# Designed miniproteins, single chains, continued (5), part 9

Each design is a single chain, and the fold is of that chain. pLDDT is the mean over its residues in the fold that is shown.

## One batch from the design tools (miniprotein)

Design m16300
Fold by ESMFold2-Fast:
Structure m16300 (fold): chain A 74 residues (1-74)
Amino acid sequence: ALAVLEEIEKELGRTFKRVRVVTPAGETRYGLVLAEDPDEIFLVSEDPAWREEDLRLAEKAEEGGEERTVEQAP
């Protein structure tokens, strides 16, 4: 949940940047990037319970304005 992510950020004393990720297949996904490790992208769960939270995360990423491309794993 987005609220849970904010709690985790406070607990760790770190900030996750919400990013828009474009895969080689042309899929747009939203994820998190740790400010200290911008090369590490954490994609959100595909679980149905996270779909609404994914939309909220997408709004945050839209405000943050970062888009990245990643290679699909074999």
Scores: mean pLDDT 53

Design m16301
Fold by ESMFold2-Fast:
Structure m16301 (fold): chain A 57 residues (1-57)
Amino acid sequence: MSELIQRAVELIEKAKEAFKQGNYKEAAKLLQEAIKLLEEAGVEPGDDLLELLKKAE
């Protein structure tokens, strides 16, 4: 089990919560960090995650 993937999932959940609260700046920051961790783990970010980031920016 990759610690990077686990941390990315935790950041995605926090980003979704920030997005629900209307805190788009925080949501975008958390999503960017999650994407970076996924890339470091050798995992391609999903389209759903990239779409959410685009909406938060």
Scores: mean pLDDT 79

Design m16302
Fold by ESMFold2-Fast:
Structure m16302 (fold): chain A 92 residues (1-92)
Amino acid sequence: MSVEELAAAEAPALLERMRELIAQLAASTDEEEAEKLLWEFEALALVALLSPAYREEVLRLMVEAYTIASKSSNADLAAFAAAMAARYKAKL
């Protein structure tokens, strides 16, 4: 079984977990926790992107997550997140 086949089989569960992480990220008031949630989200998103069938949905969720992270009080994280949100939006 290829990584792409595994990604396709797991994609619905990964997308559900990604949506949950976005909700947690939006509710987070702790910068360190928000950064940890964002990295967990990115790891899941990279696996989900291996399935072409879910590419558009994953990219939309990535734009949403990075847009939320761009509101961070950490200027470096906010700048990085804003750039990533713009980059993924351009791929839609």
Scores: mean pLDDT 78

Design m16303
Fold by ESMFold2-Fast:
Structure m16303 (fold): chain A 64 residues (1-64)
Amino acid sequence: SVEESFAAVAEELRRAGRENAEKAVEAKAAGDERKAAAYATASALLLSMAGEHEEAREALKRVE
């Protein structure tokens, strides 16, 4: 169904968002500020699209 398809997409967005958040932290630890910002932004957008607005906000804070 359409509802099942949307649920599956939301789960993939959450997974991808969390993976990008982890990559942002790794990039920051490596001193790559541009990659850290890019991954954090990607994470925030993906998590926001999945409805995880608070988690998206936290993802951006981790690379400040």
Scores: mean pLDDT 84

Design m16304
Fold by ESMFold2-Fast:
Structure m16304 (fold): chain A 64 residues (1-64)
Amino acid sequence: MDEARQQFLKLVSQGLDYAEQGDLEKAEELFQQAAQTLVDAGIMTEEQGQAVLQQLIDQARQTA
């Protein structure tokens, strides 16, 4: 029904995995791609996508 949500979850999972390894730069790249996927699919606005990206970065800092 919504491939964008599945792609988002996969990218977020990969990003968190990199954050656990201490690779915050790759984690941020994956989070950016995840947020953009939802924006491109029309699920959220660009503004909401930026907020989600910031939340994911915050979570990654807590993990690493």
Scores: mean pLDDT 79

Design m16305
Fold by ESMFold2-Fast:
Structure m16305 (fold): chain A 79 residues (1-79)
Amino acid sequence: MEERIQKAYEEGKKLMEELKDKTPEEVYNAVRELAKGKSLEEIRALGDAATNTASEYSPELTGAVYKALKDAIKEAEEA
C-alpha cells in the first residue's frame, strides 16, 4: 500500500478516536478539514477509517463522517 494512503487511514482513525465524545457538527468539520489537499484515494482511506471507528461509538457521528466524506469527495472531483 502507498505510504500516503496508509498515513491517511491512520489519521482518520486517530481523528475519530479523539472526537468520539464531540458533536456531529464538530466531527463533520474536522473530517472536512483533514480531507483538504488530499487525493481521492487518501480521502477514501481516511474516510473508511473514520467511518469504521465512528460506527463503534454513535450512529449520529457515523452519519456526520459519511456526510463529510461525500462532500469532500465531491469537492476533490470538482477541483
Scores: mean pLDDT 81

Design m16306
Fold by ESMFold2-Fast:
Structure m16306 (fold): chain A 66 residues (1-66)
Amino acid sequence: MEEVEAKIKEATRLVDQAEAAGNRDGASRARELIGKAYEALSKGDVEKALQYADEAIRVAREALQQ
């Protein structure tokens, strides 16, 4: 649980940075994945939550590199 929460926090921070940099499309995709991670956590699906959180971090990082 704590690991997923830490990853979601990191993804959220990266999304905020991507939005500040003007990369709206990438930030929007990462935000959607963060929402899916929270939904998976609410259902007790830790494995899916980790997958969505990792994907959100990846998408947000890619947005920052453009």
Scores: mean pLDDT 83

Design m16307
Fold by ESMFold2-Fast:
Structure m16307 (fold): chain A 62 residues (1-62)
Amino acid sequence: SEEELREKRIELAKLEAVRRALELLPDPDSIEVEEVDEDTVKAVARKGDTEVVVEVKIPPLP
């Protein structure tokens, strides 16, 4: 279904955001992932006083 495809695309976007955040800040104290809006997900990695934010666009449905 279109809903299932949307969910899969959101999941992939979240995984990509987390992957990019971990590349920029390996071994963080915490990492949070959230949906900013219908088309964007965000990952925030923190280590000590350092914070890295990565935003990834969710691919549109056809």
Scores: mean pLDDT 80

Design m16308
Fold by ESMFold2-Fast:
Order: sequence, then C-alpha cells, then structure tokens
Structure m16308 (fold): chain A 98 residues (1-98)
Amino acid sequence: MTGSESLALQDELALLQMQLLASSKSAEDIRKAARALGLSDEEIEKLVSARNLSEEEIKELQARIAELEAQLRAAGDETGLQVARDRARAFEKLVKNS
C-alpha cells in the first residue's frame, strides 16, 4: 500500500466511524463536534445524514469499517489504524459533552 492510499483509507475509516457515532446524536451536537474538529461542510453534512441511516445501512457501515480496518492491518499500518481511531474518539468526546 502506498502512503497516499494509506492516508485515504485512514480518512475514510475515521469518517465512517464518526458516521456510526453520529447516527444516535442530534444534528446540532454533530455540527458542533464536527466544526470543533475542523471538518469541511461536506463532511459535516455526511455526518448529519447518518442520523437517517436504517438498521440495514448501519450494518453496511459497520461491515465497511471492518473491511478498512482489515486492509490497514494487512498492510501493517497500525499507526494509521490508531490515527483513525483517535479522530473518531475526539468526535465522540465532543458529541458526548454537547
């Protein structure tokens, strides 16, 4: 895996994990947390849209997260996995304190 591919997978993984966390939160709390993390307007709207995910779409999201984690792990990119997890945890903490 190239460094560019690794970064793209890390960014996708972090955003998908944030979407899963956002699915149970208010739009205001999501927008507040995402803005505090410096996310783009496009990324913020993707997170807000996660509130409308069906049970099936949530399962698909979880499957994609597992696939990306497996790809990064297979590539030996434990640092990239940790970076994605840290970004998602930062979002979770901000959303909980909103």
Scores: mean pLDDT 82

Design m16309
Fold by ESMFold2-Fast:
Structure m16309 (fold): chain A 59 residues (1-59)
Amino acid sequence: GELEETMEEVRRLAEEAGMPAAGLTAVWEARKVAEQFGEEAGLETARRGLEALKAIVAA
């Protein structure tokens, strides 16, 4: 689903950026949010992590 695909993208981009621990943390937070508040909330968390990582890579 979209959540799983977005989490995989976050992890891959973080690994490419040399920040694998940040990627694992972002994926863990997104999954935790999805379990507590539903898949849509988890997806929003994953998307925010992806955007934050993109901003770091672009800086």
Scores: mean pLDDT 82

Design m16310
Fold by ESMFold2-Fast:
Parts: structure tokens; C-alpha cells; sequence
Structure m16310 (fold): chain A 86 residues (1-86)
């Protein structure tokens, strides 16, 4: 759980720095690790696909939208990882 939260927090920092592609990639890493640790493959895969969507937005020149989506997805990853700690 701590590693998932660390990756997601890194994604938020990268998104706040405007590094949308790097943020999106960190979100995918965090979401896939969440899926592995939780066994919730459906939800974890869904979050990873949202991270991929954020990278696509950034690569199409919508970097601000990509960064916002990466940050939003990372916040959801943290929320689910915190549920696993309880």
C-alpha cells in the first residue's frame, strides 16, 4: 500500500509541475500495483486506462487536460490504497 501511495503522490507532484506524460506514466504504475496488491483487477485496470488516456491527451497537445486527469486519477488511486490499509 505504501508503495502505491508513493507512486501516486509522485504523479500528483509531476502533474502540478506540468509534466503531464511523466505524471500519467506514474499513475499507470500506481494503478497496476494497486490491482496486484488488492486483487481488484477491474478497478486497478480501469485506473491504469485513465492514466493511459491522460498520456494520450498530453501527446495530442492537451497537456493541461492530461495533467489534470493524471492528478485526478492519482488521487483516486490514493483513496483506494488507503481503504486497503484499513
Amino acid sequence: ADEVIRLAEEAIKLAEEGKAIEAARKVVEAALLLADLSGDVTRGTGLALRGIGAEILARLGKEEEGAREAKRTAEEVIRLAEELKK
Scores: mean pLDDT 83

Design m16311
Fold by ESMFold2-Fast:
Structure m16311 (fold): chain A 118 residues (1-118)
Amino acid sequence: MDTSVKIEEKDGKLIVTTSPVTAKAEEDGDIFIATGAVTVENYEAKVEVRIETSKGKIEAPTRTATSKYANGHIVSTATAEAPVKKGDIVTGTLTAILPKEGKVLNARADIGVVKRPL
């Protein structure tokens, strides 16, 4: 799957933004799950996932985790979950911020809609 990313330098930092990914809610009470990950060499990135609908931004708590691997890779992951209404088109975007000296190896966003168990 082709996840497009944009990398910009602002205020001495690199800002990595994934292309928006979208999903449609099929039923009321479906849960929208947005997960993003960035892999950087030797630097930890600050990551955020934003969830939006046609009605505006959903204020959902972002959970973050960071893992360091033996090859010097550091993976920073962000996950946000929000309940949605039937017919809502939901958009997710990952943003990662790191020092401008940082080397980005990979960045991705995955979006899904999970049906609530009855």
Scores: mean pLDDT 74

Design m16312
Fold by ESMFold2-Fast:
Structure m16312 (fold): chain A 69 residues (1-69)
Amino acid sequence: MEEELIEAIKNKDIGKAVELAMRRLQEETGRPATPEDILEKIRELLKKYGFSDEEMDEIIAEVKKRLEA
């Protein structure tokens, strides 16, 4: 699950990454994931897997854009 989300990000499939994070959070909490929860989850994983600040900023901007749709 974690590795699958990171692979989606590496492949620039931000929609899949958002879907995976959302599903994971709903399974863990039993409630709908908020945009803030999704952003926090993705940020945590990017930091854990050694993404640079510049890469993280770019990815987070794309995630925010996807969540606003």
Scores: mean pLDDT 78

Design m16313
Fold by ESMFold2-Fast:
Structure m16313 (fold): chain A 61 residues (1-61)
Amino acid sequence: SAAQAAAEAEARRAFMREADAVYAEVEASDLSEDEKAAELGRRMDALAARLAATLAAIRAA
């Protein structure tokens, strides 16, 4: 439905905003470059999992 498409678009925009915040936070940290890469991977995997769950919930409605 158009409502589901709009909800999915908003969920993806929220994901992008949160991803940008994660990148900025990790880049501002005192971690080494290898530690920054590992932390980015971990946090982005968590964000991707939450987006997938949100999209599944929207599609189930």
Scores: mean pLDDT 89

Design m16314
Fold by ESMFold2-Fast:
Structure m16314 (fold): chain A 65 residues (1-65)
Amino acid sequence: MKTFEFEVNGKKFTAVIDGDKITVTAEGPVSQEELDQAMLKALGLALQLVQEQLKKLAEQLEKLL
């Protein structure tokens, strides 16, 4: 499980990634448009996490060789 906090239109959102599930929650009232944007951002953050880990592995391997 991984938790990310971020903002959309000045409103705070929390995304919880647990395996194949992404749950996005908001602090206070939000519109459907803001929820949709928050969900897309949460998916982007999950993908960036994988890419960042791969980059670190490549850098460590290059230093070892």
Scores: mean pLDDT 77

Design m16315
Fold by ESMFold2-Fast:
Structure m16315 (fold): chain A 60 residues (1-60)
Amino acid sequence: MDKIDKIVKFLLDNKGKAFSPAEIARATGLSVGTVSRILRDMEKRGSVERLKDGRYKLVL
């Protein structure tokens, strides 16, 4: 499974919940750096919302 697909699947399985990049990295087996880059791209596209504490939540 593509790295982006792993993150998207995790967020879809956990709709309505917010996660830090480190929590998503642990759950998906990806590096924190990779997760952070993908989440920033998804935020720019409006797919995720970044909360003030640095956690991300799926908008869809």
Scores: mean pLDDT 82

Design m16316
Fold by ESMFold2-Fast:
Structure m16316 (fold): chain A 50 residues (1-50)
Amino acid sequence: SLQEEAQRVYEKGLVLEKEGRTEDALKLYQAALRLDPSNKDAQEKIEKLS
């Protein structure tokens, strides 16, 4: 489902953020939110990092 795909993309963003690749992580969080607009975790990360 799109929700499962969004969660996988969000988790890849977390890995990049842990590696210090904050700009790349932000792009993945934005992609996750596009796949699932109800993903609050992705929304919170975008708000924090923007």
Scores: mean pLDDT 86

Design m16317
Fold by ESMFold2-Fast:
Structure m16317 (fold): chain A 95 residues (1-95)
Amino acid sequence: SVEELRARLDELVARINQTEKAFEEAVKNGDIEKAKELVEELRRLHDEYRTLVDELRAQVDPNSEEYFRALVDELYVDGSLFVAEKMLKKLEEKK
């Protein structure tokens, strides 16, 4: 159902938020190995999110609140990964 897809998307956003916080701590601590693992986890969560958003788009009206909410979340997920990858590169350059 649309409700089940939304619940799964909300759970993924929560996991992405948690992973991003862990990544920020790894960067602050200079833990390159942990930071790399967390970026890989963010990539997996990002790919899973895209799959669910595509499923949702196929089932809902493009003018629905649900559709717009998913688009906003997708922008957040894309931004989160982009920032994390940039910060990882900067961390590697310092070591």
Scores: mean pLDDT 81

Design m16318
Fold by ESMFold2-Fast:
Structure m16318 (fold): chain A 61 residues (1-61)
Amino acid sequence: MKEEYLKKADEYLEKAREAIKQGNVDEAATNLLKAASYYLKAGLTVDEVSRRVREAIEEAK
């Protein structure tokens, strides 16, 4: 149940990373919001979601 949301969150986070590398700001923002939404549905805290998003942005640089 929670594992399915976590998998979808990871998929959107990967799409966001790729969009950041391409310089596509709108696509990156959309996928980051979707990833965050699914992480919250999976039971992660706002702090945990913020950490994962920050790490993904740093990796995409």
Scores: mean pLDDT 82

Design m16319
Fold by ESMFold2-Fast:
Structure m16319 (fold): chain A 59 residues (1-59)
Amino acid sequence: DEALRRRAEELRRKAVQMLVKAGKYDEASELLARVRALLDAGQYEEAIKLAEEAIKRVE
């Protein structure tokens, strides 16, 4: 579960960097807030899925 949390944070950072590079600052801010809420709720797998989906959408 600490490993899942670490993976979620890694993917979140990657997704945010890609969104910022694409000029999608509002989406980056929203992703940060949503992933943070999922991590606080212990929903690590959902946090990973959300970050992966964001990466897929922006490449």
Scores: mean pLDDT 81

Design m16320
Fold by ESMFold2-Fast:
Structure m16320 (fold): chain A 82 residues (1-82)
Amino acid sequence: MKEEIDAVVDAMNAVSKGDPEKVREAAARHPGLVNVTAALLSPEQVRKVLPALTPEQLRSILDLAEKLGRKEVAEIVREALA
């Protein structure tokens, strides 16, 4: 599990290097881990990864961000779903 989390974190960081395909691959293989990782990202990093994710994943991320009290992240995801 920890190795899978590290792989998802690496994929999220790859977006900053211009490789959104790694985020899509991680989301296809480990959607739950991608959703949790995205909910824990900074607001700026969340904005970068959202275009690589499906509407279903965005809804899961929104629910997680709201439960974790991450108001700014929840607002960004909610805007992406509109």
Scores: mean pLDDT 75

Design m16321
Fold by ESMFold2-Fast:
Structure m16321 (fold): chain A 57 residues (1-57)
Amino acid sequence: MNEKLKKSIEKLAERLVDLYEKRHGVKLTPEQRKALLEEVKKNLEDLFKKMIEESKK
């Protein structure tokens, strides 16, 4: 696992959650924010893994 990639994903996930709040005009609770961050991080990790595998072919 690449630690730099994990840190980039974490920062990107936080920015996406902030944008989600602004876009929908909603302020998330800490619990909602944590749940959404975990979901976004997982989706981003899966997406990057898929892109890396495709680039190897």
Scores: mean pLDDT 77

Design m16322
Fold by ESMFold2-Fast:
Structure m16322 (fold): chain A 73 residues (1-73)
Amino acid sequence: DEVVERARKGAELAEKELPQVEELARRGEISEEQLQNVKRARELFEEAVRAAEEGDIEKAKELLEEGLRLARA
């Protein structure tokens, strides 16, 4: 399922990249707002995976879209 796959990849990448994103924020290369957006996106992707696993594909799609929006901000 495309939604589940995208949400899983999003959550995994956000978790793996978070230390680097935190380091960039500490060095002032990105804003605190951008750091917070990445953290929120990770949480939304994790919730999207959970919703999809529970069979709530519409909720998973909404959470995935919101996570992608924040990750691009």
Scores: mean pLDDT 78

Design m16323
Fold by ESMFold2-Fast:
Structure m16323 (fold): chain A 74 residues (1-74)
Amino acid sequence: MDLELIKELLKEELELRYEKFKDEELYKEHLEKLDELAEELLKLAKEEGLDVKEIVERAREAAKLSHEELLKRA
């Protein structure tokens, strides 16, 4: 799995949440954070030898945590 695929998975999670939220400014902040998080997840996947299912699961959980963190700052 490459960086682009991880970003797509994180974006899919964000899109599901954004449909309820519809805040453009917070959405942009979340997208910027997803780029950094995707790079961290890719590094972790390479180091731990994670399969696709494990990477997807971690990407989803990371996207949830990132969104919650942005909401706390708002």
Scores: mean pLDDT 63

Design m16324
Fold by ESMFold2-Fast:
Structure m16324 (fold): chain A 67 residues (1-67)
Amino acid sequence: MKKVIIVYDEDPALREQAVAKLKEMYSDQDFEIIEADSLEEALALAEELRKEKGYNVVVFDARAVLE
């Protein structure tokens, strides 16, 4: 089963920093990381991937990843 992490924030620089941190933390795991501009976009994408593809999807606020 494909594992997907969706990172959202309105600031693309914060998303890029969060993605870099997640790649460092999960370097040995087969995770696909996707960026979203908003919580609404992230949740819509997560529901689509879970419902239509059966993917295991987790959603993170970029700021929460960076704390």
Scores: mean pLDDT 78

Design m16325
Fold by ESMFold2-Fast:
Structure m16325 (fold): chain A 74 residues (1-74)
Amino acid sequence: GLTPEQRALVMETADKLQDVRDAGLAAGKSLAEIEKELKKVKEDFIKENNITDPRVIAVLDAIVTAQVSAYKAA
């Protein structure tokens, strides 16, 4: 599994992605707008924290996919 440090980074990113989704729902943003914003948050976080582990990136990709699906269902 992920190291404790990698898990902490994933949890921090997941919280940010959740906040973006919740704000988008409250504002009535389109699916295309929220998907773009979630993707940018993920990409910016990966770059800013120099995340190179493909396992961490895969988990972040899964979280973005889950948030997009949840937004579409709401």
Scores: mean pLDDT 81

Design m16326
Fold by ESMFold2-Fast:
Order: structure tokens, then sequence, then C-alpha cells
Structure m16326 (fold): chain A 57 residues (1-57)
């Protein structure tokens, strides 16, 4: 669905930022359009199999 595609795009943007910047995870979550760090963390773990902090280089 369009909502799933939009969510995938936001999480992909966050993954790129996590690997290529030192920005705080909270700031990355908000920058890609999430309203809460908790929601971002849950959805990121569901898609990538690990937390944003564990995913970071």
Amino acid sequence: SAMEEELARRLEGAAVALRNTDAPIRDIAYAVGFKSLREFTKLFKERYGKSPSSFRK
C-alpha cells in the first residue's frame, strides 16, 4: 500500500542517516517524519531486525 511504501521510504532514509552521520537517533527519527522515538524504534526493529543504535556504524 502507499502507506507501507511511505513508511519504507522513511525508514530507509533513517538507515542511511544512521550509517552516514553522527546525529542523535531522536533527531534522525524526527527528521524522517516520526512523531515519537518509541514508534520509530519499534518500526525500525521490525524492518531491519535490530535497534537503531545497534544498526549504527
Scores: mean pLDDT 85

Design m16327
Fold by ESMFold2-Fast:
Structure m16327 (fold): chain A 70 residues (1-70)
Amino acid sequence: LSPLEKAVLETIASRGGSATAAQIAEDLGQPQSTVTKTLNKLKEKGLVKSEKVGRKTIYSLTEKGLAYIA
């Protein structure tokens, strides 16, 4: 994983295992677009999953993602 990919996983964990791209961007001081691109890469790797709740996308750690930061 890149340092940013690992930081995104750790940020989701620190928020209780689920977060929006906007929340992660705020915590990391990164543009939301950069965080969203990173989340899509992590989703392709099976380390996060996404669920659409209304107009928001919620990203959650998978078991595989949690294993990377445990």
Scores: mean pLDDT 86

Design m16328
Fold by ESMFold2-Fast:
Structure m16328 (fold): chain A 95 residues (1-95)
Amino acid sequence: APLSAAQAALRKEAVKAMGELVELGEKKGLPEEEIAARVQIFADGFGRLAAAIADPAKLAEALKRLYKVVKEGIEKNLSLEELREKVERVVEEAL
């Protein structure tokens, strides 16, 4: 499906956010596999939000909330299961 310019810009913001999460994971000394898994949880959450939210402004708010939850999850040393549960809640509350 064709992306609007605003939707394309939000996808670029999500990619930048993924890079920032990688840097945070590296700073915390996480193994590459643990960083990749947490970034994938963020990517999957964003994909679900982007598929369901047509309004770029609402999607931008949801992206900010998703990024905050994943960032704080890495900072607080949450397990992959705990992080998935928090991301699921963000997606459910945004839809």
Scores: mean pLDDT 86

Design m16329
Fold by ESMFold2-Fast:
Parts: structure tokens; C-alpha cells; sequence
Structure m16329 (fold): chain A 56 residues (1-56)
């Protein structure tokens, strides 16, 4: 989960929102809630507004 959050944050910083969304989708497949995905993305450095959008 933390690995996917780091990958999503790196993609987001590179401007690849599609890759960031794909990594967030993989976190959901692991059974994480949208709130858990958003918090992991925020901890990895994604702004909260963007993290919430990516998490759904």
C-alpha cells in the first residue's frame, strides 16, 4: 500500500495524473477504503484535494 502511494505521488509530481489514478485504483483493489487511500497519498506528498480526487 505504501509502495503504491509513493508511486502515485511520484506520477502526480511528474504530471502523469493517469498513472497516479491507476496506482490509487490498485490500492482500492487491495481492500483499502477511499479515506485510507487518500491518507496514504497525503503522507506520500500528494496535496489533500488531489489525494481525495484520486481516491474517489
Amino acid sequence: AEELARKAAEAYRAGDVGAAAEAAGQMHKLGLSGEEVAELLVRAGVPREAAERLAG
Scores: mean pLDDT 80

Design m16330
Fold by ESMFold2-Fast:
Structure m16330 (fold): chain A 68 residues (1-68)
Amino acid sequence: SDVDNASEAARRVVEEAGPLSPEEAQKLQRAINHLMNGDFEKAKEEAKTLREDVSKATLKALEEMYKK
């Protein structure tokens, strides 16, 4: 399901980039919410505001969700 895919995406980002600050966690949640609302471009824009390692992990996870 889309909810299961969102949970998996968030888990993968934490696994790849390590523990997130509260601000980073909020930005990750906003990126996922944009994708869940069908707005992949806004999701990518939000992800790009994260620090490099978190941004790369988030973009990878979002792209995997979108391709399904």
Scores: mean pLDDT 80

Design m16331
Fold by ESMFold2-Fast:
Structure m16331 (fold): chain A 83 residues (1-83)
Amino acid sequence: GLPAPVLAALLAAAAEVLAAAVFATLGGDPAAIAAQAAAAIADAATALATAAALGAPDAVIADAAAILAAASALLADALAAAA
């Protein structure tokens, strides 16, 4: 299985991306979405760095990078909507 720190960080980041996406779908509150997306970026970046440092398989690194990309897109959209 994945190292426990990598798995925990990936699950946290994925949950935060899901929460931000749900807020975007239901209410469109840009400030709340931006805050959730920023938290997801921090956790996803930690997961990616930890996965790379521990020599995780390329597929796991790709999954962490995909979560980071999704969080970054949500933040960019929320910041654009807030401006």
Scores: mean pLDDT 77

Design m16332
Fold by ESMFold2-Fast:
Structure m16332 (fold): chain A 95 residues (1-95)
Amino acid sequence: MVSEEQRELAEKEVEEALSIPNLKEILSSLFPEPTPRILELAEQIRRLAEEQGIALSDESIYLGALVAYIASRHYPEPVPLLAGFLYAVKVQEEE
């Protein structure tokens, strides 16, 4: 379950991530090899997309997992997972 406050925090994280013009390149450089936690977050985002009937590319899911991993350093779940999912959807819509 996600509260309105948790959703607002996740949306803020997505907006901040989208404000960085080379975030994709930065994230790829910082995480050239996926960690077990990043792979776990990617699987959770994939399942959320399937539950919502949304088709996400593997690249969008992975980028969302990286955003969720970074957010997890500052926020408890479900804010990181929601931020990663929303970011993955937004990135795919922009492509």
Scores: mean pLDDT 76

Design m16333
Fold by ESMFold2-Fast:
Structure m16333 (fold): chain A 124 residues (1-124)
Amino acid sequence: TLVDRRRDEGLGMNRAAQSLYQRAKDLLDQAIKKAEEALKNYKTEEAKKLLDEAEQLLAQAQQLLQEAKNVSKGGADLLRSVPELADLGDQVAAQGQQNDANLQSLIDQAQQLIDEARKKLEQS
């Protein structure tokens, strides 16, 4: 049925979005760790390399988050296109918004640590 096809497609998109959110989170966790290590060891040559790596990971995570937002919204909108799936679509949308907020918080944390580490490296 149309309902079955829309459910399968919308939930498939939601699973794809969840995978992208998880990948973004993993990259952000790595970026935060590298930025913290750079901040702790700012007087070393290794600190500059760690900071550069943290910035690359942050940029990749931001790209994945934007992709996850688009896929998540697409899945929610697809589910909401069928009245029988509207509540499921609303649940998927709410889950996406929560993931967006959580990852934005980690992005802000990573950026703050990177900025602090860069300031210490360049003022040394």
Scores: mean pLDDT 91

Design m16334
Fold by ESMFold2-Fast:
Structure m16334 (fold): chain A 68 residues (1-68)
Amino acid sequence: SVEEFRAAAAKYDTDGDGKIAAEKVGDVLRDLGYEPTKGQVNAIVAAAADADGYVDIDAFIAVFERIK
């Protein structure tokens, strides 16, 4: 669930501030047992990444729940 997702994303959250690098989105999904397509990863990054290339974990979860 959301807690499992947050735990997986926390492995890539270097500062513990609830954000991960956009390039790690696919790695989080693979750690959760998904095999995301490039299109799915790109959709999440386009919807949830900021201008600095970071994705808020709560926004990542919300976008993924919409598209899965």
Scores: mean pLDDT 79

Design m16335
Fold by ESMFold2-Fast:
Structure m16335 (fold): chain A 78 residues (1-78)
Amino acid sequence: EAEELEKKGEEYEKKGDYKKAGDYYEKAGEIYEKEGKLEKAIEAYEKAAEAYKKAGDNKKALEAEIKAGLLLIEKGIA
């Protein structure tokens, strides 16, 4: 499911629908986080943040960056 959501994010990104791309990457990150796949969750949230920045949604971009940062701390990287 999470991998399929990432693929949908990539498809919307290719279409230039960066807001939907960000939404799908964020959902993928949430599922990876619940599954304990911290590295994949971090990557998905980082992709969501980049997509939201391209969409001009700075609030959603910051929220995704914070989620990725918190998981980096949990993983012992920060």
Scores: mean pLDDT 84

Design m16336
Fold by ESMFold2-Fast:
Structure m16336 (fold): chain A 81 residues (1-81)
Amino acid sequence: ERRELLVERAEELAEQGREALKEAQADPSVPEEAKKAVEEAARLLEEAAELRDSDPERAAELVEEALRILAETGAKLRAAE
């Protein structure tokens, strides 16, 4: 059930990932490594949204990985400020 909720929210999470990427790329002081990490997370969330109907188990795995990347990258960006 928890994994199914993550899959159902994949589109919302993909939008949040795109927003985070936009913020990171808009700031030239953000390290390229962090920008690439956010870009990878956004890509994983987008793929999860596409897979939610055909492969919900894989979609859930992608969402979990993307959220982990975003959380760690966000923490590093806040620490750098």
Scores: mean pLDDT 73

